# Designed miniproteins, single chains, continued (3): the designs that were tried, part 107

Each design is a single chain, and the fold is of that chain. pLDDT is the mean over its residues in the fold that is shown.

## One batch from the design tools (miniprotein)

Design m11719
Fold by ESMFold2-Fast:
Structure m11719 (fold): chain A 78 residues (1-78)
Amino acid sequence: MKDEIQNLQKQANQLKSTIISLTNDSSIISLVNQNVNQLNSLLAEAEKTGNWKDFLQAQQTVGTLEIMRAVEKLLSEK
């Protein structure tokens, strides 16, 4: 679990950096920060409790960030 948690944190941080580089929309930047904060809270709880439920919710949040990155990329590459 510790290695999986570290890998998800790396993915989330990379996605956040990419999305923020593609947009100047403060609402989108706020939403990305909210999702990353939620992911970090879920991963901290998963590490503390060993509960895979919180880890699975964190993986779902990474999926959301991947979709957000794809949308921002499409909007920037008109």
Scores: mean pLDDT 81

Design m11720
Fold by ESMFold2-Fast:
Structure m11720 (fold): chain A 72 residues (1-72)
Amino acid sequence: SLEEIQETARKIAEELKKKGIDIDPQTVAVALTLARLGLSEEEIIRYLVDQLGVSEEQAKAIVEALKKYGLL
């Protein structure tokens, strides 16, 4: 559900902030949505960098967090 996506994105963004990586929870929500649509790790990173303008470091950090939660 949208509420589940938003809550998961908020928790991931908070975890990344504790590691010194400041990412908008909405960017994480987009990445989670793409993962649920079946996009690969590489496809998600490319989308976040090319369409949302986040750094490759930020995009990779999001993807690693998704893998940690079993979402990718």
Scores: mean pLDDT 87

Design m11721
Fold by ESMFold2-Fast:
Structure m11721 (fold): chain A 55 residues (1-55)
Amino acid sequence: MASPAELEAARRLTRRELEEGISDEEMERMIAYYRQHNPELAEVMEEVVRELRAA
């Protein structure tokens, strides 16, 4: 399982990418990449995307 610091870094990275205007397709590719290497980080990234889309 990823450390709390790694999870927070993933949240910050995902918010930054969304603020910089990453496309949905590019975001899905990033999440797929992290899911392959560290699935806990991918889940956190998906959570941030859902939070920002809901707000």
Scores: mean pLDDT 78

Design m11722
Fold by ESMFold2-Fast:
Order: C-alpha cells, then sequence, then structure tokens
Structure m11722 (fold): chain A 84 residues (1-84)
C-alpha cells in the first residue's frame, strides 16, 4: 500500500492512501510520519518531489523520515511505500 502527501510551508495540505480515516490537513510533518509508520510498518521507502527534483530514500526509519521531512522548505510531494 502507498501513502502520499502534499506538504506546504512545513504543514500537510493533503494526504491519501491511509486505511484509517485520519485527517492530517494542517498537521506538522511529525503527525504524517506517525501515520505513515502505523500504516506501513517499521521501515519505508520515501520518494520526495520538490522544485529541486525527485529523491528516493530506501529502508528509512521513523527518525530518519522525520529528519528528511524537516529539511524540506516550501512545497513537496511525499510518497511512502513499505520497505522491500
Amino acid sequence: MQVTAVLKDGKVVNAAGLSRPVDLRGKKPEEFVDAVFEELGDRVTLTIGTKDGVKTYENVTREEALEILKKIKGNAVVIARPAP
């Protein structure tokens, strides 16, 4: 299963792909990371699209995901998948 979000100015604008009905709009990246790891398990693959391009991080822990998302400034699309 795949979880996606749109981030703007350090907040979640939209999120999709969660099996649990959770409204993440206006929440911080921390709450998105929590929801992702509850859905997908202990390790994920993160793909992040920004104005500077697309980056993929494999076998990411919750703490690593949070640090990655905290470094994003402005607009981003985030896609999380289960680790292989």
Scores: mean pLDDT 79

Design m11723
Fold by ESMFold2-Fast:
Structure m11723 (fold): chain A 86 residues (1-86)
Amino acid sequence: SELPPELRRLIGKFTAKAEAEGRIIEAIAEEGKRNGWSQEEVRKRILEALERFLKRAKEFEEKNPDASVEEFEAKLKEITRELLEE
């Protein structure tokens, strides 16, 4: 009684996206602490980074509908790295 393959794939992609978002939030919060940013500045930067992340993730999904969970995770790691280096 395993979930259908398509549902397992959707859950895998959702989990990967949630984990990447968590890493972005943590990284920006830690940077804010190091740089003495206000809570308002940290919040603003998190929201801006998450918006850019979600847009790029959606564009990849739309262009690559048959991408595996592994390929999607690799792309999310690339997007996260690039966003955190800005």
Scores: mean pLDDT 87

Design m11724
Fold by ESMFold2-Fast:
Structure m11724 (fold): chain A 98 residues (1-98)
Amino acid sequence: GAMARHIVRITFEGATPEQMEELEKAVREAAKALGGTRAYREGDSPTIVIEDKSVERAYLLAVYAIDQAKLLGLKLKSMEASTAEMKERVAALEAKLA
């Protein structure tokens, strides 16, 4: 059963390591509450990666990550999505943030 894993990569502009560590912690705690969602920082980059089999949970956590990033003073640079369904959701989210 090939349910595609939905991956969202959210990159922030001008983020410090400390801001990224705080954001990763908040997003990881939220991911744990949703169950089945994975969230992590991509190495030492200003990018948070969200992975889920559910497009709804991946989208919800992406919205939460952006909200938390704004509270930390972070500016969104880009978002990338792995599946057509998630790309549509991410494009709608980017349009709301422009």
Scores: mean pLDDT 82

Design m11725
Fold by ESMFold2-Fast:
Structure m11725 (fold): chain A 104 residues (1-104)
Amino acid sequence: SMEAERDAAVDYLRDVVETLARLAKGEKSSTPVKPSPEEQALADRVAELVRAGDFEGAYELIDKLMEEAKKYLEKNATTPAQQALLKGLDKIRERVRELLERLA
């Protein structure tokens, strides 16, 4: 159903935002890395926009978050894993765009 597809997309986009927050702040340690209140507010806003059918607005917010994560990783990426993730950000952006276009 369209509702189930939208809910799955929202869950995926929340995971993307949380993953970007974890990666931007460094490698996963034994302590859980939580997104900041600002990053969590962005995830909630993206979910709201997707549920409202504003896929363009959702993409713009995700793109802004990806640019912020990219800037952090460009300055702080010291491990091969972090460098690989930095190179992977454009592919994640592309997948997000494709997902939102499919829902429109």
Scores: mean pLDDT 73

Design m11726
Fold by ESMFold2-Fast:
Structure m11726 (fold): chain A 97 residues (1-97)
Amino acid sequence: VTLSPEQARREAENALRGLAGALYDASKAMKEGNKKQATIYSVAAQLLIVAAEIVGADPELLAKIREHVRKGMQALDEGKYDEAAKHFEEAAELARA
């Protein structure tokens, strides 16, 4: 992707903001036991991580977010909704920073 440094920074900030929203929505759906919505928002968050990477968001930050999402997805698969929600909320807080 060929962007100016200013455009790349704005796109990275926008991507991280969108990612934080999707992660919070996933966490909320998990807390509500809404498996279908939790899965949809989790997939959306994973796609938004890829988008953030493409526009040059901090790779160390994205690695931390990916690790929390991975743990959250594992907990969701195991039916541990509160644990999954906590991991996605922690990932969302990282994306907001």
Scores: mean pLDDT 83

Design m11727
Fold by ESMFold2-Fast:
Structure m11727 (fold): chain A 68 residues (1-68)
Amino acid sequence: SSSLEKQYRDELDKMKAISDQFQAAQKKADDAAITDPSKEKDYLKQAQQLADQGSAVGKKALDLYRKL
């Protein structure tokens, strides 16, 4: 079993990975905005899903931090 500290670090790592993916998706959407509207919509949907995931992970990390 992972320690509480390891669980907290794992959630921080997830937040960073999600943030990086979110920024990449937003850039791809921007790059596609004029040339490929269908791809733009796909990337915007991906970015929205990543934002929701990031919010959930952030709350979990905060709750874990409060237990440290």
Scores: mean pLDDT 86

Design m11728
Fold by ESMFold2-Fast:
Structure m11728 (fold): chain A 82 residues (1-82)
Amino acid sequence: MKELEEKKKAVEKALKEAREMITVEGVSVEEAIKILREKGADKISLFLLELWKNKGLTEEEVLELAKKAGVEEFIEKLLEEE
C-alpha cells in the first residue's frame, strides 16, 4: 500500500501547513486559501475543515470561505453529513 502511505503523508503535511498558516503572523486565512488553491480543491477542503474543528470558526464562516475558494459544494456536503 505504497500509494496509500504517500497520500496519507501528503494529507498530514497539508493539514500541518494549513494549521501553521492560520497561526503564523502575517498570513491571513485568505492568503492561505490562495496558496492551497494551487495545490488542489482537496487541500483547500482539508484546510477549511481544520479551521472549523480546531480554530473555532462557525459553519457559516467556513461556508463563506469555501464559496470564495470554489469548494463550497464539497464543504457543504461534509458539514451536512451529520
Scores: mean pLDDT 60

Design m11729
Fold by ESMFold2-Fast:
Structure m11729 (fold): chain A 72 residues (1-72)
Amino acid sequence: MLPTDEDIELLALAVLKSSFQSAPVGTTFDVDETARRLGLRRSSLSRAFRELEKQGIAKRIAPGVYQVVKKA
């Protein structure tokens, strides 16, 4: 059985939140590189990065690149 989109988003978001908490403000993350390192789909990580941007934790500075603007 495939996990729900919500389950995948929660997993991706939890992993990214952990990465953002360990990285200093101003650190940048590339969506494609992060997906490759974590073995997650680019689409799942893109949704998680957008959620972090909505929360004001991340900001998209270029296509597929997000920067830490505050700690979670």
Scores: mean pLDDT 75

Design m11730
Fold by ESMFold2-Fast:
Structure m11730 (fold): chain A 111 residues (1-111)
Amino acid sequence: DLAGDFLQILRDLLNGKISLDEAIARLRELNHHQEVIDTLRTIHSDKELSEAARLILENVSDPAVQQVLILLLPDSDVELIKEYLEKGDIRAAISTALNGKEPVDVTPVRP
């Protein structure tokens, strides 16, 4: 399961169980595309992206949805995704990641 393998490697990296170089080596051995490796590097180098990835892994139960959200994080409104995940609004988090834009709602988003 490529999605499960990627997500486990990401969890191990974010928890400090493996180095970035080891994570990249494992992804290459599993024949993941360069885009996946580049996304992992970007998430690891950015504190907000790493925190958003942790929230996805903790709050989203479907591994395929977790993978899609994580791969979209670098091009998305990370702060808004974190807020929706913390509120348990997984649908709004997915919509935000896909569009890079705030969904229409009645609750003001804080700057």
Scores: mean pLDDT 76

Design m11731
Fold by ESMFold2-Fast:
Parts: C-alpha cells; sequence; structure tokens
Structure m11731 (fold): chain A 89 residues (1-89)
C-alpha cells in the first residue's frame, strides 16, 4: 500500500505540473492512472472520456453519471491519501 500511495503522489504531482503548463491531456492521463492504482478503474476511464470531450470542446456531452462517478472516485482518493498521510506522519 505505501508504495502505491507514493506512486499516486508522484502521478498527482505530475498532473499538477502538466495542468500548470496547460497540458490538460497529460494532466488527465496522470490523474486517471492514479485512480487505477487506487482501485478505481471505472472512474479512470470516465475521467479519460470526460477529458477527451473537454479537449474537443464538447464538454456539454459529458453525462451526469460520468461526472458523479469521477467526483465520487476523487473524493475517495482524497480520503485515502489523507488517511495515509495521517497514519504515516
Amino acid sequence: MRAVLEEVARLLARALEAARAGDYEAAVEAVARALELLGQPEAAEALREAGRLIIAGREDEISEETLRLVEEALAAAEEQLRAARELYR
């Protein structure tokens, strides 16, 4: 688990760096990979699909179900990272 959380932290740092550079494709891919490592592969695929639509200027085609699934997975990932940080520090 610790090694997985370290990889997730690296991917999230890479996503933040990519987003700051305006590379939203790389940012979305890094977050999706982090979600896969956290056991959320369905949310990772939903995020990749939402990212493709946003990049294409078609964000209005993103379903409510897709947004909800991504939101729930991100909230779960944040809680896992918070718990891990508190446990190991």
Scores: mean pLDDT 70

Design m11732
Fold by ESMFold2-Fast:
Structure m11732 (fold): chain A 65 residues (1-65)
Amino acid sequence: MDAEAARRAAEAAVAAGGASEETAQRVIDFSKANDKEGAQAAIVRMAAEGAPAEAVRAMADAVFG
């Protein structure tokens, strides 16, 4: 898991207006902890909140490769 890439993708998603800052921070925190299941749950929550498909994909790629 690339925590730096996950952080950049999460920040980009928030900047695009499609993700909450709180949920994006959870993706970052789980990535730093090397918790793939936690990161996946946070990404799913972000998609449910209305994040665009492109942002969800970028975060998934950063977390899972």
Scores: mean pLDDT 76

Design m11733
Fold by ESMFold2-Fast:
Structure m11733 (fold): chain A 61 residues (1-61)
Amino acid sequence: GGSVSGRAAAEAGAAGDAAAASTAGHQWKLNGSPYGGLAAEAGRAGDAAAASEYGRLAKQE
């Protein structure tokens, strides 16, 4: 489970905070979540909207 990291990534992305979304996605990636990896990559690229979307998908896992 990665629900706390997923919520953090989704909220950061919605707020336009790509760096925070990237950090939350990285923590999810360490747990082996594919959506967490995508969220981290999107956040690193500065795409807060994509990071938020992937964070919400990982939250549903």
Scores: mean pLDDT 65

Design m11734
Fold by ESMFold2-Fast:
Parts: structure tokens; C-alpha cells; sequence
Structure m11734 (fold): chain A 80 residues (1-80)
């Protein structure tokens, strides 16, 4: 459980870092906050995801989606 949780976290943060490299530092910072908020089950997650999409609709949405997939896979593995 803990190993899978850390792997999911590392994948989410790597996706956020790639977003920053592809689309600029501001999106990368926002995506990192989003990944952290989801990992902590924070109420801020939805708002941060919306902010990333507003900043760059196409790229923001794509990276938010990739982070959500990584998070969901991690959650399924932990609950199983």
C-alpha cells in the first residue's frame, strides 16, 4: 500500500514537472499544487484543477487529466 502510494505521488509530481517544462513555470507550479491537493484529499483540488485549465485550457486540461488518472490508479491499488 505505502509503496504504491509513493509511486502514484511520484508519477503525479513528474506529470506536473513535465507540464511546467512544456507549458511554462506558472502552469508547472499550479499543477504541482493540484497534485499535492489530490494526494492529501484536500478540498482545494477541484479549484486548483479549474485554475490550471483556465491558465492553459488545452494543455492544462491534458495535464490535469494525466494527474487524475495517476491518482485514481493509486487509490484503486491502495483500496484493494
Amino acid sequence: AEKVRQEARDTMLKVADNGGKDSGEELGKLLRKYADALFKDSEEGTKLGDEAIKLDGIRGGAYVGMIEISYSVGQIAIKS
Scores: mean pLDDT 74

Design m11735
Fold by ESMFold2-Fast:
Parts: C-alpha cells; structure tokens; sequence
Structure m11735 (fold): chain A 105 residues (1-105)
C-alpha cells in the first residue's frame, strides 16, 4: 500500500463520518451524540494532517500506519453515529485522542 492510498482511505472515511453526522442531526438531534460526532471529525482531520506531515518528511511507514488507523477509527465513529451509540462513539473519540497524543511526542 502506498502512503497516497492510505491517505485516500482516511479521506473517504472522513467523508463517510461527515455524512453520518449529517444524518444523525436530521434523525436523532441528540446534542451529546452530535457534539461527540463533531469532536470525532476534528480528530480525524487532525490525524490526516499529521499523516500528511509524515509523508512530507519521507516517513512513509508512519504516514501509512497513522492514515489507516485514523480511517479505521473514523469508520467506527460513523457506525456509532448512525446507530445512536454514544458509548461506542465516546470510545472511538478516546482512541483517536490517545493515537494522536503518541504522534505529537
């Protein structure tokens, strides 16, 4: 897998997460679920930004690993949003935060 392919997967997953949040706003309107969904989007955008920075530095393996893990967690968050699963969404947000803290040190 190329870093560009991994980043594309992450961008597709971000798009899916944005669609899921839009649907949740239309059908559920749970303020806590919406707030968690917005936080998940911010974290996924941050992960993509960090992965792109690793790509610029020639750290291709780190860029791929971070982009794919970001994609996986974004898909989990999107699924939780569609199901109205606050606990699942909170876990996805926490995992995204923990993932990016490791890459900022």
Amino acid sequence: MTPEEALLEAEISLGLLRIALGVAKLVDKDPELIELGERAIELVERGIRIAKEYLKQGKYEKAIELALETSRLANEAARALIRGDKEGLEKSVKRLEELYEKYEK
Scores: mean pLDDT 85

Design m11736
Fold by ESMFold2-Fast:
Structure m11736 (fold): chain A 99 residues (1-99)
Amino acid sequence: VSNLLEQLKVAVLENDVDALQQVSSQLLSLLQQNASKLSLSDFLDVLDNLDVFLLAAAVLRASSDILDALENLRDKVVNLALGTLSGKDRTTLLHYIGK
């Protein structure tokens, strides 16, 4: 995961839509394959990184394609986490998303 997050960061900084889409697909696939093994903390770490990348993209005035791809990835990660987590962990995630 850390290696894919670093590749995603580089794609955002380079304004490389193709690389961003490819790495996003790889990250989402890896998360989906390991969903049952992921904790709330694992999902929050990914979401925190994506929020930082979205802020960086906005500040750097990245293309709309970069922003749209990052927002789409974030939504998919949130939906995967909400489908994976239950009880208190799911409630904690909802509080995180709502702020």
Scores: mean pLDDT 81

Design m11737
Fold by ESMFold2-Fast:
Structure m11737 (fold): chain A 56 residues (1-56)
Amino acid sequence: GPAAQEAYNQRMLEGLKKALAGSRVVQLAAVHDLEPVYDQMSEEAQALFEELKAKL
């Protein structure tokens, strides 16, 4: 339901923010794991994902 989707979006944003602050290994793992679900991401999460990819 909507509450579960909101929780999912929040966890994804937190994960991406942690990856951006993390090591290169953590960043590579995050790109690999999240790329298949890119189209399911919020606009904010997609922007953070693109920032993460640009740093690699």
Scores: mean pLDDT 80

Design m11738
Fold by ESMFold2-Fast:
Order: structure tokens, then sequence, then C-alpha cells
Structure m11738 (fold): chain A 88 residues (1-88)
């Protein structure tokens, strides 16, 4: 479980990093804040609570990416959120 959650988080961080490289400065700040929230969620001791929080952060990230026109990144984040929910 913890290993799977860490893999999902690492994949999500890569998606956020790739989006940030193509984003404007203001959009980069939002993606960086999401990355920080994701890292914070990983520090939750209970793996199920960590997975729930990661799923929530990723759904919010997908909505933000969609709003900014990063449709492919939004789809990747939604798929990762679904994987996090399956761990619960």
Amino acid sequence: MKEEIEKIAREALDVLYRAAQEASFDEQVDFTLLAMELVTALSIKDPKEAAKEIARVLERGADLAERYGFTQHAEELRKLAEKAKEIL
C-alpha cells in the first residue's frame, strides 16, 4: 500500500512538473502549490488517509489543469486519482 501510494505521488509530481514547464508564471505557482500539498499528503501516517488526501489533491489538480488548457495533464491526474481511490 505505502509503496503504491508513493508511486502514484511520484507519477503525479512528474505530471505537475511537465505542466509547470509549459505554464505561465502564475500557473506555475499553482502547480507548485499542488506539488507541495501532494508531498504533505504523503507524510500522513495512515496509508488510507494518505490515499484519500492524494486523490483529493489530484482531482483538484486535474480541474486546475483543465481550466488552464492542459487537457492531457488533467486526464493523467484524473487517472492517478482513480488509482489512489482503488488503494482504499
Scores: mean pLDDT 84

Design m11739
Fold by ESMFold2-Fast:
Formats: C-alpha cells, structure tokens, sequence
Structure m11739 (fold): chain A 70 residues (1-70)
C-alpha cells in the first residue's frame, strides 16, 4: 500500500540519518548499506507506490552510492 511504502521509505531515511551522525567510518558505512537496502526494498516491494516515493527512493540510493564511492 501507499501508506506502507511511506513507512518503509521513512525507515530508510532514519538509517541514512544515523549514517550521517555515525562517529566512525565503519559505522557510517554500515548504516549507509542498511539505508540503501531499505530504499531498494521500497522499489522492489512497492512497485505501485506514487512517483514521488519511487523518485525519492531512487535519489537516495544514488546519493548513498556516491557517498560509498568517496
């Protein structure tokens, strides 16, 4: 459902925020990977989610990939 897709997206955002606040590079990387998986699951299990939700999840995955490559 749209509501479940929003909740799953928010879980990913919480994990991403934990990555940004992480005190060590290793912990930051772990939270980035958890957040990426959560956003990938939004797209995989909620294919009928609104374009806004899908685009936000895709943007956040791209951002995480850039951060992991740095």
Amino acid sequence: SEEQAKKDLEIGKELYEKALAAPTPQERRSYLLFAKKAFEEVLKYHPDASPEIQEEAKRLIERIDAELAA
Scores: mean pLDDT 87

Design m11740
Fold by ESMFold2-Fast:
Structure m11740 (fold): chain A 76 residues (1-76)
Amino acid sequence: MSEYTAELLREAARLAEAGDGAGAQELLRKASNFLSRDTSPEATYALRAINEASSLLAQGDYEGAARVLREAAERL
């Protein structure tokens, strides 16, 4: 299931680690839109991780956001 979603989350984590919060948020929005019609447990898990990472990015916790996104990508 969705190699593509896992790749988006890994790229968002890299952007967060580089300090590009705007770029990371853009990729998370794209991943969220892609997952919005998928009711699988994996998609639900990924959407929760995206929401948590977005909150961390908004607070300036780029390292925390990157960690959450990497963990989510590994489980997809």
Scores: mean pLDDT 81

Design m11741
Fold by ESMFold2-Fast:
Structure m11741 (fold): chain A 73 residues (1-73)
Amino acid sequence: GAAAELEAALTERSKGIAEKMVKEILEKLPEVESASFEMKGPTKAIFKYVKNGEEHEIEYDLEKENPLELIKK
């Protein structure tokens, strides 16, 4: 139904935002060696990254938060 199509569209848009954030993390934070993401919901993603040889994992609401700001700290 229409509700399922809206959820699919939101998930696709959120994936695009998360992909862009991974690219920005790698470009703007030279101490980050690798970064990836995994969708946990239509608007939420888990970002996994390696910084200074340590693995980190953070969950973000892609509509409300900028993961770049927390990773930079």
Scores: mean pLDDT 74

Design m11742
Fold by ESMFold2-Fast:
Formats: C-alpha cells, structure tokens, sequence
Structure m11742 (fold): chain A 102 residues (1-102)
C-alpha cells in the first residue's frame, strides 16, 4: 500500500483529538499505521503543544516517505526525473531544493 500522506495523517489525528483523545491515546490508536513518535508529534502540533523537536520528527518522516516513494516508483518506471531526484537527495540536497530544481 502507498504510504499515508501528511494530509491523511493530519485528518485522522485531528478527528481523534476532536474525540478527546490524548497524544498517548492517539499513538495507541495509530501505532500499527504510523510510527509512535510521528503520531505523537502530529497530535502535539494539532493541540498547540509542539516543540521544534516535534516539528523536526514530522518533517524527517515526511521526507523519508517521499524518498521511499521515489525509489519505489523508479524501480517500477524508467523515469529520468525520479532518478535525478534520488541522485540529488544522495548528494545532500534538501527536498525543497529538489522540488524547485525538478
């Protein structure tokens, strides 16, 4: 199955918080689908309690999901743009720089 998008995760976590769940209860509900650290960080973002560390956890996870998708798609398709994106990431370019270039 494709990895969940940030908007999908955000919607599901937002619903859980609206139901009155704590960040730990959100982690317990979503642990089989999302890493516990990511679910907790998103819950804190939506409750307004997020630290810079929480923001970085979400960002790093999103970047890894995007990179994993590029690798998977490149294996299935001879896509020159995806191959260039993978090469740029391996050279240490940020995802924002890669999206701006390609």
Amino acid sequence: APPPTYEEVRREVSRAIAEGLTPDEVVARFAPRYPPEVARAIAKLLSGEATEEDIQIVRDWLDEQEYDKWIEDAKKENNETLLKRIEMRRKGYSFEEIRKAL
Scores: mean pLDDT 71

Design m11743
Fold by ESMFold2-Fast:
Structure m11743 (fold): chain A 117 residues (1-117)
Amino acid sequence: MAERLRELLRRLEELRKEVEEARDTDRERAIALTRELLQLMAELATLIYLAADALGDAALAARALALLQRVVELGLRLDEAVAAGDWERVDEVFDELLELGEEIARLAEETIARLEA
């Protein structure tokens, strides 16, 4: 569990940097990378939820589910904005995605520390 969370955290940081680089230069690539990042964030939140179950930590499980819900809602908003050609809303989704990624990274690091205690 802990090693898989670390692997996904490394991929999360790499994809976040690629989204930041692409968002102002290649919109199509930025959107594709953002979809990959949303999928990775959902995987991380799910693994944190499974770790919370193994730890018997209902509060950690609730936090993981709340993050997973936000990932799903953000993915829906991205798809709606792209379909509408609303590039201002796409940029808003990119900003929220990067912030949500930081929150998921922090919860994953907390979860790793608890699994190794």
Scores: mean pLDDT 87

Design m11744
Fold by ESMFold2-Fast:
Structure m11744 (fold): chain A 85 residues (1-85)
Amino acid sequence: MSEEELEERRKKAEELKKQILEHTDGMVASMEAAGFSKERIDELRKYGVDLAEKYAKRILEGEDFEKVLQEAIEELDRHGVRLAL
């Protein structure tokens, strides 16, 4: 892998993290508005951060951005549903 390919993957990984964290922030705002406990909200925030790091690594390993982002959002939404129960 060239340095140019590594730089491109790093930029995509950072963009992926940003989009996952923005989606997490939106879910957090919705849960706060709905009156969910601080414990559940903090759990979602931590999960979003951990998920962003996990999926960003897959981008660095050369996986497709759109596929990885879609899987990350689906995993976040699934976790949010479990916390809302």
Scores: mean pLDDT 83

Design m11745
Fold by ESMFold2-Fast:
Structure m11745 (fold): chain A 80 residues (1-80)
Amino acid sequence: SPREETLALMHVIAASANVFVAERYLEKGKLELAEKELKEAERLVEEVREMAEKLPEIREKLEKEIEKIEKRIEELKKKL
């Protein structure tokens, strides 16, 4: 449904924003705040993954966005 597709895309945007904020916190040495943002991004990615199973028309797009975000989270976690 368009509503569920919009919600999934909004979660992708939110997860990307949390990763961006985490990177800014890491640059400032705020490790605890960075870790909180990365954990929130991981939670949102997991929710998008569950939504992708139910949204076949945009599943490939969601899976590519999830992979991109997860790779960024992994890189930033190496700095924690």
Scores: mean pLDDT 88

Design m11746
Fold by ESMFold2-Fast:
Structure m11746 (fold): chain A 92 residues (1-92)
Amino acid sequence: GAREKAEQLIEELMKPITGLYEKSKEIKDEEEKKKLLEEARKKADEVIEFTTKALEEAEKQNSITGAVVIPQGLLEKSTEAKKKIDEELEKL
């Protein structure tokens, strides 16, 4: 249904971030791991900025409908991913 399609799209859009994070778990070299985590953090920040602007634009247009579901899901997932990435970076 529409919810399943939104969840799938959010997961696909998060792939660049989650892929880098998962790849960092396979790397034992601390410098390479740090580089992957920093790239993942940068991509998470970009998604957070993009989704924040999209939600602000939707609010300005009084478009509080299904159109905000994907940006809200992306903002939540990218914020959660960034927290996990930052925790891993603090251990290096």
Scores: mean pLDDT 80

Design m11747
Fold by ESMFold2-Fast:
Structure m11747 (fold): chain A 74 residues (1-74)
Amino acid sequence: MSEEERQKIIDETLAIMNEGVKIAEELYKKDEKLGQEVMGKVSLAGKQLGLDPEKGLRLAKEALAYAKELKEKL
């Protein structure tokens, strides 16, 4: 992977994580446990980003999709 490709994955992952955090904060106000669960998934994506950027991106996308699904149900 080139440095340019790696930086692009990092930037995309951070943007997704930031969106996930905002939704988690909204969920936390309505259901503390669901907000904490989404924050946990976002945190795991961040930890993996440093070790395996592709896995970090995948986990961040999964966390955001889950957060959006929960927000629609509440």
Scores: mean pLDDT 84

Design m11748
Fold by ESMFold2-Fast:
Structure m11748 (fold): chain A 70 residues (1-70)
Amino acid sequence: GHMEELLREKRLEAAKGLAVGALEYEFGKKPKVLGGKVGETKAEVIAEVDGKKYKVTIDMKTGEITIEEI
C-alpha cells in the first residue's frame, strides 16, 4: 500500500545517508551514490569514490556497516 511504499522510501533514504557518511569517513572524499535497495534485514547502497565502485551493506540486526569494492 501507499504507507508501506513511503516507509520503504524513507528507510532507503536513511541507508543512503549512512552509506555516504561511512564512505566519506573511510576515503575522505564525497561519494557519488548510484543506487540502493532496502530489504527486510539488510540495506545495500552502490556508490562511486575516485572512479571505483563500492557496495555498502548495512546489517539492520547488528547495525554493522561493511564496504566492499565491486
Scores: mean pLDDT 80

Design m11749
Fold by ESMFold2-Fast:
Structure m11749 (fold): chain A 76 residues (1-76)
Amino acid sequence: ADADEIFYNQLEELVKLGLLTEEEKERVKAAVDKYGSVKKFGAGVMGKTDEEIAKELGISKGAASQIKSLALFSPT
């Protein structure tokens, strides 16, 4: 499996755990598509706070923090 497939599988697990809604998952997937890849999405959100990500994507701050961490596979 490639990194994008692994990321999308992690989104499904977050939904199952109640940490992300189905709509929040679709908003994140749409953002990844718009950025072109999970890596580019991670770079795009790196300059934003969890509050800004939550507002722009329409997700909770907790979900935004988890999504940001997942997208940044190797945080520096």
Scores: mean pLDDT 75

Design m11750
Fold by ESMFold2-Fast:
Structure m11750 (fold): chain A 113 residues (1-113)
Amino acid sequence: DRVAAVRAAAAALAARAEEVARQLEALLQQYKAETDPAKRVALAQQAGDLLRELWAAIFDAAGDPEARALMGKYLDALTQSNVALAKGDKAAAAKYKALAEQYGKELRDHLQA
């Protein structure tokens, strides 16, 4: 019942997740407007750190270390894709985006098992 445990943890953390979502939205808008690659890298890493902290708390509450590990891999790949994009490395960005999509699918399949 990992899906049920994750849903219960997410419900308990709903207000916290809403605040994190607002912060992420603001960071993503700043990232889109920013032209300095170094500042864009910093914004991408801040967004990644915020997501990792939130999802670690959710999966800790759910008692699912495998989902936590998969989410960590997903968020690391997504962050590396955004960092590569900020540096203008489109090939690396595409590679890490594909890896994030793969880990995202593995996480989804795990949670539905």
Scores: mean pLDDT 83

Design m11751
Fold by ESMFold2-Fast:
Structure m11751 (fold): chain A 76 residues (1-76)
Amino acid sequence: IEGEVDAAFLLLAAHLAEELVRKGEVEEAAELLRKVMENLNVPEEYIERMLEAIERGDIERLREIALETAEEIERE
């Protein structure tokens, strides 16, 4: 199923972004997830929330938004 593959790809990208945030590479993490989410046609609302979490260095919030977004992709 295409949605499942897209969701898995988003979660992989989110994991990489989490490591970038941990290293202090917040701008790189934001650019990576913005690009991935835009390519997966994720609603702007989810992209905005994700970028806000990254800018704050809130890894737990980043994980929550990634899971929520992946679930949304799987349903469509």
Scores: mean pLDDT 81

Design m11752
Fold by ESMFold2-Fast:
Structure m11752 (fold): chain A 104 residues (1-104)
Amino acid sequence: SGRIDLALSNAQRALEYLKKALELAEKLGNDELVEQIRKAIEHVKEAIEALRKGDTKTALEHLKQALEYLKRALKLAEKLGNDELVKLIQEAINSVELAIKALE
């Protein structure tokens, strides 16, 4: 069905924003922010693999976990005052939420 394809597309888009956010966070040297982004990336990758296998339940669990790490990363980026990093994390959040909505 088109729902899995839509979820995959949005999860892959989230991963691209997260890779850019990770590079910027590493350059800034904020270890806590780097860790939250890395955990979000791990969960988005697991969700993508689950979606490719048609396992929508496992994909939803990983996407929801990614969202929790992303919310923590967003708060840290906001405290840091880096508008580019905030925007990248917010775009990743929006993409993960669209992937979740496609599967619910």
Scores: mean pLDDT 91

